# Designs tried in a protein design run: designed miniproteins, single chains. Part 90

Each design is a single chain, and the fold is of that chain. pLDDT is the mean over its residues in the fold that is shown.

## One batch from the design tools (miniprotein)

Design m3318
Fold by ESMFold2-Fast:
Structure m3318 (fold): chain A 80 residues (1-80)
Amino acid sequence: MEVGEAARRALRESGSIGAAARAAEEAARAAGLDELGAELVGGSAAMAAGVMVAVGIPAGSEEAAELAGRAAAGMAEGLR
């Protein structure tokens, strides 16, 4: 599963920012990123979801999940 889709799906299914970060990290490792790269991908998903929650958008929403997914995907691409 692509890192962005993994983060988006985990956040939508659980509503947990931590679960989205873990799913993105797992997908990043499966894609061949090293440990630091995987942690940065997961951290990007968590930060994006956290910002959405801070401005009043629920973590389990489509909007928060979509932003978390895009943040994870963008970080993974930038580490290539």
Scores: mean pLDDT 84

Design m3319
Fold by ESMFold2-Fast:
Structure m3319 (fold): chain A 67 residues (1-67)
Amino acid sequence: SLQREIDYGIAQILLAVGDILKEKGDLETAKEFYEKALEIARQSGAPDDFIAEIEKKLEEVKKELEK
């Protein structure tokens, strides 16, 4: 489906924005973007390795926020 390909692209953009926000120190907003990227990636049928990458980054940000 073209829609699934578009959604996968959106998930990739959201992941990239989350990465930029994390680099800027905005961990709360980075977490929100990673969560949205993960939701869309799962719904679009994105590759398992891509989903695992988002899950890892989300876990890292959550650990930083617990400090």
Scores: mean pLDDT 88

Design m3320
Fold by ESMFold2-Fast:
Structure m3320 (fold): chain A 100 residues (1-100)
Amino acid sequence: MEVTVVFRVPGDKAPEAARAAAQAMLEAGSEKVTVMTDKGYVATGNTPEEAAEAARKSAGPEVLIKLTGIVPEEHAQEAADRAVEAMKAAGAEVLGTRIL
C-alpha cells in the first residue's frame, strides 16, 4: 500500500519531524521514503537523513511536507499512525493522510 501523510511544521523543527516520520515509514517495512516540500525540494532514500536534509533546504518559518512510503498492506495503518505521532511530537499540524 502507498501511504502518504501531509503536514505543516515550524521551519526550525522540520528536519527532525521529517527524520522521525521517515524512520516510522522505514520501520513499517517501506524500502524507501519520498519527501516533497512546498519549495519543490524532493528526496527519495532508504535513510531518515535524506528526508531531514530536504526539509532543511526548504528554509522558512513553516514547511509543508508530503511524505510517501510503500509498505505492506498489513502495516499501512501503523505506518500512517506512527508518522502522524512523530510529526505531532515535533509540533506539526496534520493536513491529511491517504492510504492507496
Scores: mean pLDDT 80

Design m3321
Fold by ESMFold2-Fast:
Structure m3321 (fold): chain A 80 residues (1-80)
Amino acid sequence: SAEEKIEEIVKELEKLREETELSPEVAAELEKLIEYIKKSKNPDIAEEALDQVKYLLRTASDAQLLAGIRTLLKWMEAEE
């Protein structure tokens, strides 16, 4: 179900936040992203957000990661 997929994605994002050494600013923006995913009830948006966060965590500097998460939040807000 959509609810189960969103719950799994949220758990994976929360795990990434807990297991990765992030600046307080990045951690706060990631928390906002997770809360938005919980409210959206859209599993496709949640999956895209997870994929992008994983990509950013692998490839980006802290400043790029912060900007990337903020861009994702704006994109998600625009899709609703």
Scores: mean pLDDT 80

Design m3322
Fold by ESMFold2-Fast:
Structure m3322 (fold): chain A 78 residues (1-78)
Amino acid sequence: DKEKLKEKAELMIKTLEEVNKEKPLPEEALRLLEQAKEALKKGDYETALKYAQQAIEIVRQTNGEAAARILEKLSEAE
């Protein structure tokens, strides 16, 4: 479902941007976030979701506190 992929990608991208304002994300995660935003603008929601998930995984490996904040915000939106 294209609409569900879009909503999920938008939610993950928004959450990453919000957490980055509170705690700066690693440069690799920020690059993936920009790629996710670019894919979202092109209507490639599957690719946007994939890049957003990769950005979250980088955050999880490098900054556990920021990763916990991302997961908390995503859980609240479900």
Scores: mean pLDDT 82

Design m3323
Fold by ESMFold2-Fast:
Structure m3323 (fold): chain A 60 residues (1-60)
Amino acid sequence: SLEEFKKKLDEKYEEIARLVRQLHDLLRGQDPTRMSPEARALLEQLKKLDEEVKKEIEKL
C-alpha cells in the first residue's frame, strides 16, 4: 500500500540523513583529496541505502 511504501521511504531517508550528518562531520577540516577509511565506509553505506531506496521506488 502507499502508506506502507511511505513508511519505508521515511525510515530509509532517516537512515540516509543520519549517515550524511556523520560523513559531513568526518569530512570537516579534512583535505578532500584524502578520504579516511571511516569516511569511505560511510560513503559505501550511503551508496547501499541509495540503491535500496531506488529498488523500493521501482516496486511501485
Scores: mean pLDDT 74

Design m3324
Fold by ESMFold2-Fast:
Structure m3324 (fold): chain A 91 residues (1-91)
Amino acid sequence: MERAKQLVKPSPELKAVLEKVGITKDTLTLSEIFQALLDLAGKEKLFDPENPTIIDAKGTPLAEILGRDKFDVRDLDALEEAILKHTEVVE
């Protein structure tokens, strides 16, 4: 899982989302960003009550980061692609 350990610099938009869960680092691993987004979805109660693996982020900054209103947390490839659109890869 080299990709999960990839260091990235979040965009200002992603950094604002990460700050809501107490993350103020200049660089993070993709794994840390995944966990932070899941923590935010849990704190904001964005998980679909009928499908608890689905994040319903409609009308939130998280929807802009994910590029869609609803997202399955098990779709790691699509999550990585969405996050990479809002990050610069470090090495």
Scores: mean pLDDT 76

Design m3325
Fold by ESMFold2-Fast:
Structure m3325 (fold): chain A 75 residues (1-75)
Amino acid sequence: AMKEVTEALMRLADLVPDPVKGTGVMMLAMAMIEDGAAPEEIARRARELALEAGADPEAVEEATRELEEAIRRLQ
């Protein structure tokens, strides 16, 4: 559901030390979802940006996996 997607995005954003960069990751993923991008592509781009922004790799892998699953359930 959209609520699950929003919660997954918020969790991912919270992993980014810089709140502005964290919001940027969330906004990019939301735009990609609106544009109908594939769940795998959205998760990949969100992961890349979160890692570049200094988020912990293990936490990012878990959060992006959950995000991909939430987007798949949304359809």
Scores: mean pLDDT 84

Design m3326
Fold by ESMFold2-Fast:
Structure m3326 (fold): chain A 70 residues (1-70)
Amino acid sequence: SVSLSEEQKKLLEEYLELAKTLEEETIKKKVEEAIEEQREAAEAAEPSKENTEELYLKTLELAIERLKKE
């Protein structure tokens, strides 16, 4: 089972609330943009430095930011 920190749960809840108001294709696009942006940042700075939870949190933060701008 995936164990989530309090911060991860908060970000996930915010993401789910935004997702309820948007079309699936829009959500997919914004999430893909966030993943790509995080990937580019990781490649430019320090590859393989962050653990899975840290990458997950950063990706969610970027996705939430993009969804809020929609």
Scores: mean pLDDT 66

Design m3327
Fold by ESMFold2-Fast:
Structure m3327 (fold): chain A 55 residues (1-55)
Amino acid sequence: SEEERQRVLERALENGPKCAKELGLEVGIQLILKECSELTEEQKKLVVDHVKEKV
């Protein structure tokens, strides 16, 4: 649902940078995206761009 996607997006934006800082950018992005299977391609891009900007 849209509400479920919004919750997943918010968590990914919050936790993505932390994951990338601990595991490295490439591995961190790959792991967070595995938990984002419910997101649209546009939302996944937003997560990736956000992580890159914060790390």
Scores: mean pLDDT 81

Design m3329
Fold by ESMFold2-Fast:
Structure m3329 (fold): chain A 65 residues (1-65)
Amino acid sequence: MLTVEIAEGLARMAATVLGVDAEIRAEGKKLIVTLKEVDEKSEEFIRLVEKTAKNLGVELEVEVV
């Protein structure tokens, strides 16, 4: 089990719990999060994902479409 896979699973769970529409994928050792909108919930979600990625030593990339 790779650390990035754990980060991806935790990010997906956080998005579901917070009700944030996000596409989450892993690319090598990087976690990529794509948001459809930026609002208070998505900002809270990104803050949590950043903390989790930092704690796990995973690179995080955030995209907005």
Scores: mean pLDDT 79

Design m3330
Fold by ESMFold2-Fast:
Structure m3330 (fold): chain A 62 residues (1-62)
Amino acid sequence: KAALEALAKALRERGKELLEIGKKLLEEGEKTGDKEKILKGIGYILAGIGDILLAEILLEKV
């Protein structure tokens, strides 16, 4: 239980960090017209969402 809760917390924190990085890259890419930054930003956002969703599944035991 404690190990699973720690893993879920770590995934949630990593997911939030990935979302923040992704949002910054997306905003920078939009301002500069850098398509590579836009795609990387989207990738980081999707990865962050995945981590957060996995953390929720682990905590709810579903």
Scores: mean pLDDT 81

Design m3331
Fold by ESMFold2-Fast:
Structure m3331 (fold): chain A 68 residues (1-68)
Amino acid sequence: SALEEAALAEIEALVAAYKAGEISEEELRQRFDDVLLRFAIEAAEAGASAEEIAAAVRRLTQRYEELV
């Protein structure tokens, strides 16, 4: 979905900023959590099911773990 693609792009930018030394590990974790929360709210408002949101959150989290 466009929402999942936007969330992924934001996560990739956050990890890049962390690796460049621009943000702390604590700030990376907090901002990552904020991206997931905003994604879940926006996806629910767009009519996504709880199962679809959970699956997308798992994919975003896996991608985050692979990038860090």
Scores: mean pLDDT 89

Design m3332
Fold by ESMFold2-Fast:
Structure m3332 (fold): chain A 63 residues (1-63)
Amino acid sequence: AVREEIDKLYEEAKKAIDEGNVSKAVELMQKIAKLAREHRDDPEVYRYALEKIIELGKKLAKK
């Protein structure tokens, strides 16, 4: 399911941030954003993806 794919990308992005791999984290965040755009007709999926991107952005900004 799309939500499970977003969760997987989110976990991989968090790991990349923790490892200091900013480039990989940004690429994973962009993949989540692309999934959100592809599913813009599903407001729950769109909102969920956006929330994950915001969370990752906050985490990245602290490093």
Scores: mean pLDDT 81

Design m3333
Fold by ESMFold2-Fast:
Structure m3333 (fold): chain A 64 residues (1-64)
Amino acid sequence: AEELIKEAGRLNMQGRFTEALELAKKAAELYRKEGKEEEAELILKTTEALLNSAKAAGIEDTDV
């Protein structure tokens, strides 16, 4: 879970918000299996908020 969170953070720093959200969803699923539902919820809300803010600002992730 921690590894996925670090990678999601790195992707956010690179502007790859959609991929970061996918990793955050995977990490949240692992945290829920560990009984850390609050951590899972926080991660999803934070990453989703960043993606929504980036989209509102006209920023899109790119693989090229």
Scores: mean pLDDT 70

Design m3334
Fold by ESMFold2-Fast:
Structure m3334 (fold): chain A 80 residues (1-80)
Amino acid sequence: SKEELRLNALRAGYGEVIDKVIKELKEKGSATVTDFPDTLTAQEVGDAIKEYLVLEGYAKESEIEVTANDEKKSVTIKKK
């Protein structure tokens, strides 16, 4: 399905980061991502991770907040 293809693409690009985010969300309800390629914006990274979490059923779209910080080149993902 299109969803399975998208999940596989997200895992290929962001899999290690996604695993860290899931762990941190379970442990403290928020995760901060740094050290992503300069070709990607903080918002793009956060949106990709949020898409994966929603597609896998870890949370509803409305339950995940993404906050991009361009100055720090970081993105924070929080469960409401």
Scores: mean pLDDT 81

Design m3335
Fold by ESMFold2-Fast:
Structure m3335 (fold): chain A 62 residues (1-62)
Amino acid sequence: LKVGDLVQAVVTVPQTSEDELALLEGDRLEVLEVVDENHVLVKSLATGRVGIVPKSALEKID
């Protein structure tokens, strides 16, 4: 994943800290920043909320 990628959540992920974003399976997001090898900062296209999520919860949608 890289900055500007459109991605979809493939699993539901709860928010466990205030820096994280809760995901529902099927949520569509844009990658804003690559935080580390396992995490990205994303923006929800539906809500405009921003937060950190695990890369393993996401799939690229072109």
Scores: mean pLDDT 82

Design m3336
Fold by ESMFold2-Fast:
Structure m3336 (fold): chain A 55 residues (1-55)
Amino acid sequence: STEEAREKAFKYVEENKDKLPPLEVLRKAAEIARELGASQEEVREIGDELADYLE
């Protein structure tokens, strides 16, 4: 579900934001959302939210 994809993507960013470059973290989080069945539009929306979450 979109909600699960968002939750898992945010968790990945939270756990890895201090370990990897921001672009790398965002890329991998987007891959996680896509693997969990998020549509291309939902992945984009999640990515925008994650970018805001990081700073």
Scores: mean pLDDT 79

Design m3337
Fold by ESMFold2-Fast:
Structure m3337 (fold): chain A 79 residues (1-79)
Amino acid sequence: ELGNLTNLQELDLSHNNLTGEIPKELGNLTNLQVLDLSNNNLSGEIPKELGNLTNLQTLDLSNNKLTGEFPQELLNLPL
């Protein structure tokens, strides 16, 4: 599982055919600086657990089928 890779600094899964929801376990990757999930078919809401990514400098979730409100927890990230 992606959540077990706690030393990851960059995860780019853009321009794939990913479906389903963004897993909450991505919030366990606390060393992550870049998360790019853009241009996929991801659905559901942005998990508030992504707010745990306090080292995150780049977040791109564009061109997906995501719904709901942008989590308040992400507003304090150094994006």
Scores: mean pLDDT 80

Design m3338
Fold by ESMFold2-Fast:
Structure m3338 (fold): chain A 93 residues (1-93)
Amino acid sequence: GIEKGREAKRRGEELGDKIGEGGGHGGLAGAIGGELAGDRELSEEGGEAGMRAVEGSENGDISRAIGGALSAIGLGFQAGLLAGDLELSRRLS
């Protein structure tokens, strides 16, 4: 998770592409959040979603790039909820 997320962020930043950069950053955030929550699968999915966004941007596959970025955003949100479990419990009670 974290290693792939870091690679996606770095490659997205090197591309200078907003979709790839955003997706890579979101994927890294999701991977970190998943790791902090102890969810290895969520961490890995976050990193992979970021990589999909970057690869789509590199290949000019806008559908793949956007899909990866949206997945990274969703996984980042989910990871944030898991990492903030105490705050989520407070908010929903």
Scores: mean pLDDT 70

Design m3339
Fold by ESMFold2-Fast:
Structure m3339 (fold): chain A 86 residues (1-86)
Amino acid sequence: MLRARGRLRGPNAEVEFESDADGRTRVRVKGDKPVKLIEAVVSPEALARGGELVFEGELPADSKEIHALVFHAEGAPREVEIEVEK
């Protein structure tokens, strides 16, 4: 099964996300920055091969938005759960 996970850190925010090819995504946000979801459609060949994509990075102090990646197969339902921690 194809999966993605990531963690972004900044002085005023931290975000972790996990998504799978079924369109299920969990995003955990610490701080007050808005979260923007970026969707990627995955081919049947990529789904059959499987694997894990890992994203790590730093948020600059002047970042206005946090981006999280959502995977889904064509025609699959999309489900997103967002948790906000203060």
Scores: mean pLDDT 61

Design m3340
Fold by ESMFold2-Fast:
Structure m3340 (fold): chain A 72 residues (1-72)
Amino acid sequence: MEELLKRIDEILDRLHKLSEASTDLDVQVEAALLIIRAAVTKNAVKKGTISPEEAERDIEKLEADLERLEAR
């Protein structure tokens, strides 16, 4: 569980850095939406409303979306 929270925090840190560095409003909006999605997943993990397996899938999707956004 702690490892999942660490991964989410790493995603959030990368998204905040991307948002700060980018001058593209579309990138900033997409980063903001991913921050919301990551925060929702983090809250679900902390409250135990999501299984570890579901959390891992959500994190993998967030990581994939983040990698795509960073490649722009």
Scores: mean pLDDT 83

Design m3341
Fold by ESMFold2-Fast:
Structure m3341 (fold): chain A 74 residues (1-74)
Amino acid sequence: DILEKLKSKDKEVVEKAEKELEEKVLELAREGRFEEAIELLKEAKKAGLSQEKYLEIDIKVGVEALVHAVEKVF
């Protein structure tokens, strides 16, 4: 799975896993499944996701959460 691939010593496997992770996390966030998105992102960080990539995805999840919050209030 994605988390196992992030632990790989093969740079190409790790880069592909980082892209798949971002896509899956953002898909969950767009569906309003923020708890699952955040937990997956935390698990990825524990599995070796770079701090830079973690922050990029975290910011994108935050933007999706803000959009959903505005839609609920209005």
Scores: mean pLDDT 80

Design m3342
Fold by ESMFold2-Fast:
Structure m3342 (fold): chain A 79 residues (1-79)
Amino acid sequence: MDKKIKEAEELHNEAIEAYDKGDYEKAVELGLKAYETAPDSIYGASSLGIAGLALKKLGKNEEAEEYFKKAIEIYKKNR
């Protein structure tokens, strides 16, 4: 369980790096992978947030909104 959370944290950090470099498609892929690795974790939720921000940069505003809503629901359940 802790191993999956650590893996999600590493993927989350990679997603942030991709976003900062302007690799928005890669940020979406890495963010989703972090979410899939630990869906109910803070890193999973935060990674959906980064994926949403990247989707917004790609003009996919509706898809971004869905990811933001999902991230908020995970935060509400775990906080």
Scores: mean pLDDT 83

Design m3343
Fold by ESMFold2-Fast:
Structure m3343 (fold): chain A 82 residues (1-82)
Amino acid sequence: MDKEIDDALALMWMGIGKSLEKRGDLEGAAEAYERAAEIAVDPEVKAEAYRNLAEVYRKMGDEEKAREAEEKARKLEAEAAA
């Protein structure tokens, strides 16, 4: 199913983002998490990608982008819980 493939690809991109974040490549990590959030279909997977993206933006000092990503994650978490 397309959803399963998309979510699997999103999890792969989150893994890449975590690896880049560990290496201090915050810009690369943000790009990987953005791809994960874009590809993910499951609200829970998508919310996790946005939470990781928000954390990276905070580390970069981009508070506005971090807030936007956290709001997206919060909305998706509410959808997943409903």
Scores: mean pLDDT 82

Design m3344
Fold by ESMFold2-Fast:
Structure m3344 (fold): chain A 71 residues (1-71)
Amino acid sequence: SERQKKIEEMKKLGEELGKKIRTRQDVVAAGKTLLDKAETFDEVDAGNQGLAEASKETLARIGREERAELA
């Protein structure tokens, strides 16, 4: 279905954006891109899943860097 194709496209977009994340600013930009392109909550969820899967280690590193700055 067209709905399923859009969900799959959003997950792939999230994965592509996730591969390019290096900084906190990249995370914010990726999230904004997914929200701008998504028309449904299912599409937002799919995009965020793809983003999280592709960027898991990088997001953990960013979180550690932010925590270290606060200490």
Scores: mean pLDDT 80

Design m3345
Fold by ESMFold2-Fast:
Structure m3345 (fold): chain A 69 residues (1-69)
Amino acid sequence: SEREELRKRLLQKIGEIIRLIGEILDLERELAATTDPARQAALRARIAALEARRRALLAEMDELSRQLG
């Protein structure tokens, strides 16, 4: 079923977004706790990369959701 395949893809992307949100929150907690400027810069860069991936996944999910309904 086309709908079952789209649903599976949507669930996979939801799972990836949940993992990304968890990683971002962990990195943000680490950023809040650090006073080392080099470590802060590295953490901000990692958070930015994960946020970009999250935005890409949300756009992919929006497209799949439109196809489902």
Scores: mean pLDDT 88

Design m3346
Fold by ESMFold2-Fast:
Structure m3346 (fold): chain A 56 residues (1-56)
Amino acid sequence: SSELIERAREIGRLFKEGRYEEALELANEVLRSHGDEREVKNPEEAERRLTALVTA
């Protein structure tokens, strides 16, 4: 749980820094490792789905 929250925060920081490729790659890996195999393509989608995962 704490690791997941930390990863989600890191991904959010990467998006804010304009490092979209790295952020999307990490977001897709985190989501896939937790059973969500749908590809994330943008920051808004990543934030929504990671928030749902953290609060589940």
Scores: mean pLDDT 80

Design m3347
Fold by ESMFold2-Fast:
Structure m3347 (fold): chain A 60 residues (1-60)
Amino acid sequence: AEEAYQKALDYLMKGVKAFQEGKLDEAIKYFKKAIEYARQAGNEGLLKVAEEMLKKAEDA
């Protein structure tokens, strides 16, 4: 549980950085990993944030 939560945060941060740098393919990959780990962590708030960020990256 703790490891999944930490990984979800790490991937979310990497995705945000990639998104800010215009690296949309990398951002999408990181947000998908963040979603996967957020589900494993059982954190609905983090899952929702990661899903919204993925949608923004795919729509950009």
Scores: mean pLDDT 84

Design m3348
Fold by ESMFold2-Fast:
Structure m3348 (fold): chain A 65 residues (1-65)
Amino acid sequence: SAEEEELLLGMAKQLLALEAKEAGLDVETMRRLSEELDANMPEELRERARELLERLLEEERRRRE
């Protein structure tokens, strides 16, 4: 689903943003990296994003109950 792909892309961008901030990257460099993800997301980052998304969704479900 396109919506699932957008969620996954969002999680991948959050992962990159966290790592970029810890590394002290420029805002402009972070923006460029984010746009590169829109065009081509690396498989390894995609897997990490999926794992993070799944964990967050499970945690949210547990909190709602």
Scores: mean pLDDT 74

Design m3349
Fold by ESMFold2-Fast:
Structure m3349 (fold): chain A 85 residues (1-85)
Amino acid sequence: MEDTRKAIHYLLEGKYEEAVKYAEEALKKDPNNASAYTVLGRAYYKLGEYEKAIEAFEKALQIDPSNPVARELLEEARKKLEEKK
Protein backbone atom coordinates (compact mmCIF):
# COMPACT_ATOMS: atom_id res chain seq x y z
CA MET A 1 0.00 0.00 0.00
CA GLU A 2 2.81 2.47 0.82
CA ASP A 3 4.61 1.63 -2.46
CA THR A 4 1.33 2.24 -4.35
CA ARG A 5 1.04 5.66 -2.66
CA LYS A 6 4.63 6.46 -3.68
CA ALA A 7 3.88 5.36 -7.26
CA ILE A 8 0.85 7.72 -7.35
CA HIS A 9 2.94 10.55 -5.85
CA TYR A 10 5.65 10.21 -8.53
CA LEU A 11 3.03 9.84 -11.30
CA LEU A 12 1.43 13.16 -10.24
CA GLU A 13 4.87 14.83 -10.15
CA GLY A 14 5.62 13.68 -13.73
CA LYS A 15 8.38 11.29 -12.58
CA TYR A 16 7.10 8.38 -14.63
CA GLU A 17 10.15 6.08 -14.30
CA GLU A 18 9.96 6.35 -10.49
CA ALA A 19 6.19 5.71 -10.68
CA VAL A 20 6.90 2.46 -12.61
CA LYS A 21 9.52 1.44 -10.01
CA TYR A 22 7.22 1.86 -7.01
CA ALA A 23 4.19 0.32 -8.78
CA GLU A 24 6.35 -2.76 -9.56
CA GLU A 25 7.50 -2.92 -5.90
CA ALA A 26 3.83 -2.78 -4.79
CA LEU A 27 3.02 -5.67 -7.17
CA LYS A 28 5.91 -7.78 -5.79
CA LYS A 29 4.25 -7.52 -2.35
CA ASP A 30 0.66 -7.94 -3.61
CA PRO A 31 0.25 -9.27 -7.19
CA ASN A 32 -3.56 -8.71 -6.97
CA ASN A 33 -3.25 -4.94 -6.39
CA ALA A 34 -5.48 -3.48 -9.15
CA SER A 35 -4.56 0.10 -8.14
CA ALA A 36 -0.85 -0.65 -8.61
CA TYR A 37 -1.54 -2.05 -12.11
CA THR A 38 -3.56 1.09 -12.95
CA VAL A 39 -0.68 3.35 -11.83
CA LEU A 40 1.81 1.17 -13.76
CA GLY A 41 -0.32 1.47 -16.92
CA ARG A 42 -0.68 5.25 -16.53
CA ALA A 43 3.09 5.65 -16.08
CA TYR A 44 3.86 3.50 -19.15
CA TYR A 45 1.27 5.49 -21.15
CA LYS A 46 3.03 8.76 -20.22
CA LEU A 47 6.38 7.21 -21.21
CA GLY A 48 4.95 6.26 -24.65
CA GLU A 49 5.20 2.52 -23.80
CA TYR A 50 1.69 1.81 -25.05
CA GLU A 51 1.97 -2.01 -25.32
CA LYS A 52 3.16 -2.20 -21.68
CA ALA A 53 0.40 0.23 -20.66
CA ILE A 54 -2.24 -2.00 -22.35
CA GLU A 55 -0.88 -5.10 -20.54
CA ALA A 56 -0.98 -3.32 -17.16
CA PHE A 57 -4.55 -2.02 -17.67
CA GLU A 58 -5.73 -5.50 -18.78
CA LYS A 59 -4.28 -6.92 -15.53
CA ALA A 60 -6.06 -4.21 -13.51
CA LEU A 61 -9.39 -5.09 -15.19
CA GLN A 62 -8.86 -8.84 -14.57
CA ILE A 63 -8.62 -8.04 -10.83
CA ASP A 64 -11.32 -5.30 -10.79
CA PRO A 65 -13.56 -5.50 -13.91
CA SER A 66 -15.66 -2.52 -12.73
CA ASN A 67 -12.73 -0.06 -12.78
CA PRO A 68 -13.88 2.68 -15.22
CA VAL A 69 -10.51 4.51 -15.16
CA ALA A 70 -8.55 1.42 -16.25
CA ARG A 71 -11.15 0.71 -18.98
CA GLU A 72 -11.00 4.27 -20.37
CA LEU A 73 -7.19 4.40 -20.31
CA LEU A 74 -6.95 0.94 -21.93
CA GLU A 75 -8.95 2.25 -24.91
CA GLU A 76 -6.74 5.38 -25.10
CA ALA A 77 -3.55 3.27 -25.04
CA ARG A 78 -4.91 1.00 -27.80
CA LYS A 79 -5.65 4.05 -29.99
CA LYS A 80 -2.11 5.39 -29.44
CA LEU A 81 -0.60 2.03 -30.40
CA GLU A 82 -2.68 2.00 -33.64
CA GLU A 83 -1.42 5.54 -34.46
CA LYS A 84 2.19 4.20 -34.42
CA LYS A 85 1.40 1.46 -36.99
Scores: mean pLDDT 83

Design m3350
Fold by ESMFold2-Fast:
Structure m3350 (fold): chain A 104 residues (1-104)
Amino acid sequence: GELTELLGEAALLLAKLALRYASPEKIPEAIGLVLRAIGLLLHGGSAEEALRVAEEALKLLEEDPNTPEEVIEKAREAVRLMKEALRTGDPSLARKAIEILEEA
């Protein structure tokens, strides 16, 4: 459905951000998240799995000292909106998450 696809798109954007700021030792983990997000979009997956990928990507961003604080703040807000979208079934919140991440 629309919500699951939008959450998958947001998860991919978060995984790509995690890869951009990843320290060398974390690059394989970040690549794994990107591939998981692509798989969700191509083969279908659950909204819950998309949120798990997003939360794992946020953790990588928060743990890497090279990630700018502004990027961390945007990623946190996006994950918060994704959780709210999943809880309420409101796809507009998932679209807001995508908009925030596209600015990061």
Scores: mean pLDDT 89

Design m3351
Fold by ESMFold2-Fast:
Structure m3351 (fold): chain A 73 residues (1-73)
Amino acid sequence: AAELVARIRERAAGLAEQLATLDPERQREAREQALREAEELRRLREAGELDPEVAEAAVEAALELARRAEELL
């Protein structure tokens, strides 16, 4: 579980860095996609299909990505 959580956070950090290189339209698309991903992850957690620790880390990563994209707009 810890390895997957670490990988999720590492990937999120890399994506956040890439957001700064995108144009505003793609930043908006990235924000919308991240928000949809967070909602799907919450549903999978509720259904018991994801480890709670992994699900929480993934939701946090998606919401942080959306926040970073919004700051760049």
Scores: mean pLDDT 75

Design m3352
Fold by ESMFold2-Fast:
Structure m3352 (fold): chain A 75 residues (1-75)
Amino acid sequence: AATAEAQAHVGRAGDALEKGESYLKKGDYEKAIEWYREAIEHARRALALDPDSVLARTVLERAEKGLKIAEEKKK
């Protein structure tokens, strides 16, 4: 029963994505990077358990985009 574990990782990825987006909006790029990395790790774990998860893929894509923006703005 990987379903419950996959759902838990999707939930954690979504929460981390929301925090990353919040810190990016505030200009706290270091914290935004930290939370986007957490979102990416949880989304990847969810996809490993459920490769067809549209929700996990969407969170991963948003987190990767946010991470790139935060890293570029930190420089």
Scores: mean pLDDT 85

Design m3353
Fold by ESMFold2-Fast:
Structure m3353 (fold): chain A 58 residues (1-58)
Amino acid sequence: ALPEVRSPEEAARATAEALRRIGDELDKGIKKGQELRKQGASEEEARKAILEGLEAGG
């Protein structure tokens, strides 16, 4: 492979992609909590589900 000179923009993109993965995990946890609440779960139960998901997944 050719040696690639990484631009600041490419380095920032790689960092942004890593941060995006963390953000995706958090977003999925939040959405799970909201769906539980729509299905009749209490606000506290929804919040606990989000926290447990984050603790287990990240």
Scores: mean pLDDT 70

Design m3354
Fold by ESMFold2-Fast:
Structure m3354 (fold): chain A 64 residues (1-64)
Amino acid sequence: SILDEIEEAAKKGDAFAQVSLGLYYLYQGKGEEASEWFEKAFELDPNNYFARGYLLRNGKKPPK
């Protein structure tokens, strides 16, 4: 399925796939899992506005 493809890409370090997987978990109400994937995406691309904004709203301090 497309979800399996996204999970594989995310595990290989694709920041877009990591954001997509985070959004999927957020839509399912799984905020903890969503936060983990957004943190990984932010680590790969600190200028990702969506990942940064989500982490800040949920009490995470991003690196400078």
Scores: mean pLDDT 71

Design m3355
Fold by ESMFold2-Fast:
Structure m3355 (fold): chain A 77 residues (1-77)
Amino acid sequence: SEAEAVAAEVRAYGDRLIAEHADKLTPEQLEILRRAVEAAVNLAKEMVEQGESPEDALAFARRAIRTVLTHVLNEQA
């Protein structure tokens, strides 16, 4: 389904960001980011199921993940 395809793309994006930043973050910060990715995956899936375009759902979820990453990186700076 389109919802499952979008969920998979959001997860892949989140997993890449986690891998890119794993060496820069504490275990607790990594856990926050992992939870944010799971929330974004679920939200993107729900958005598509509620009639949002896959493109818009994906863009929204990616922005949400980046926002959390930025806050996590800045909170310890």
Scores: mean pLDDT 85

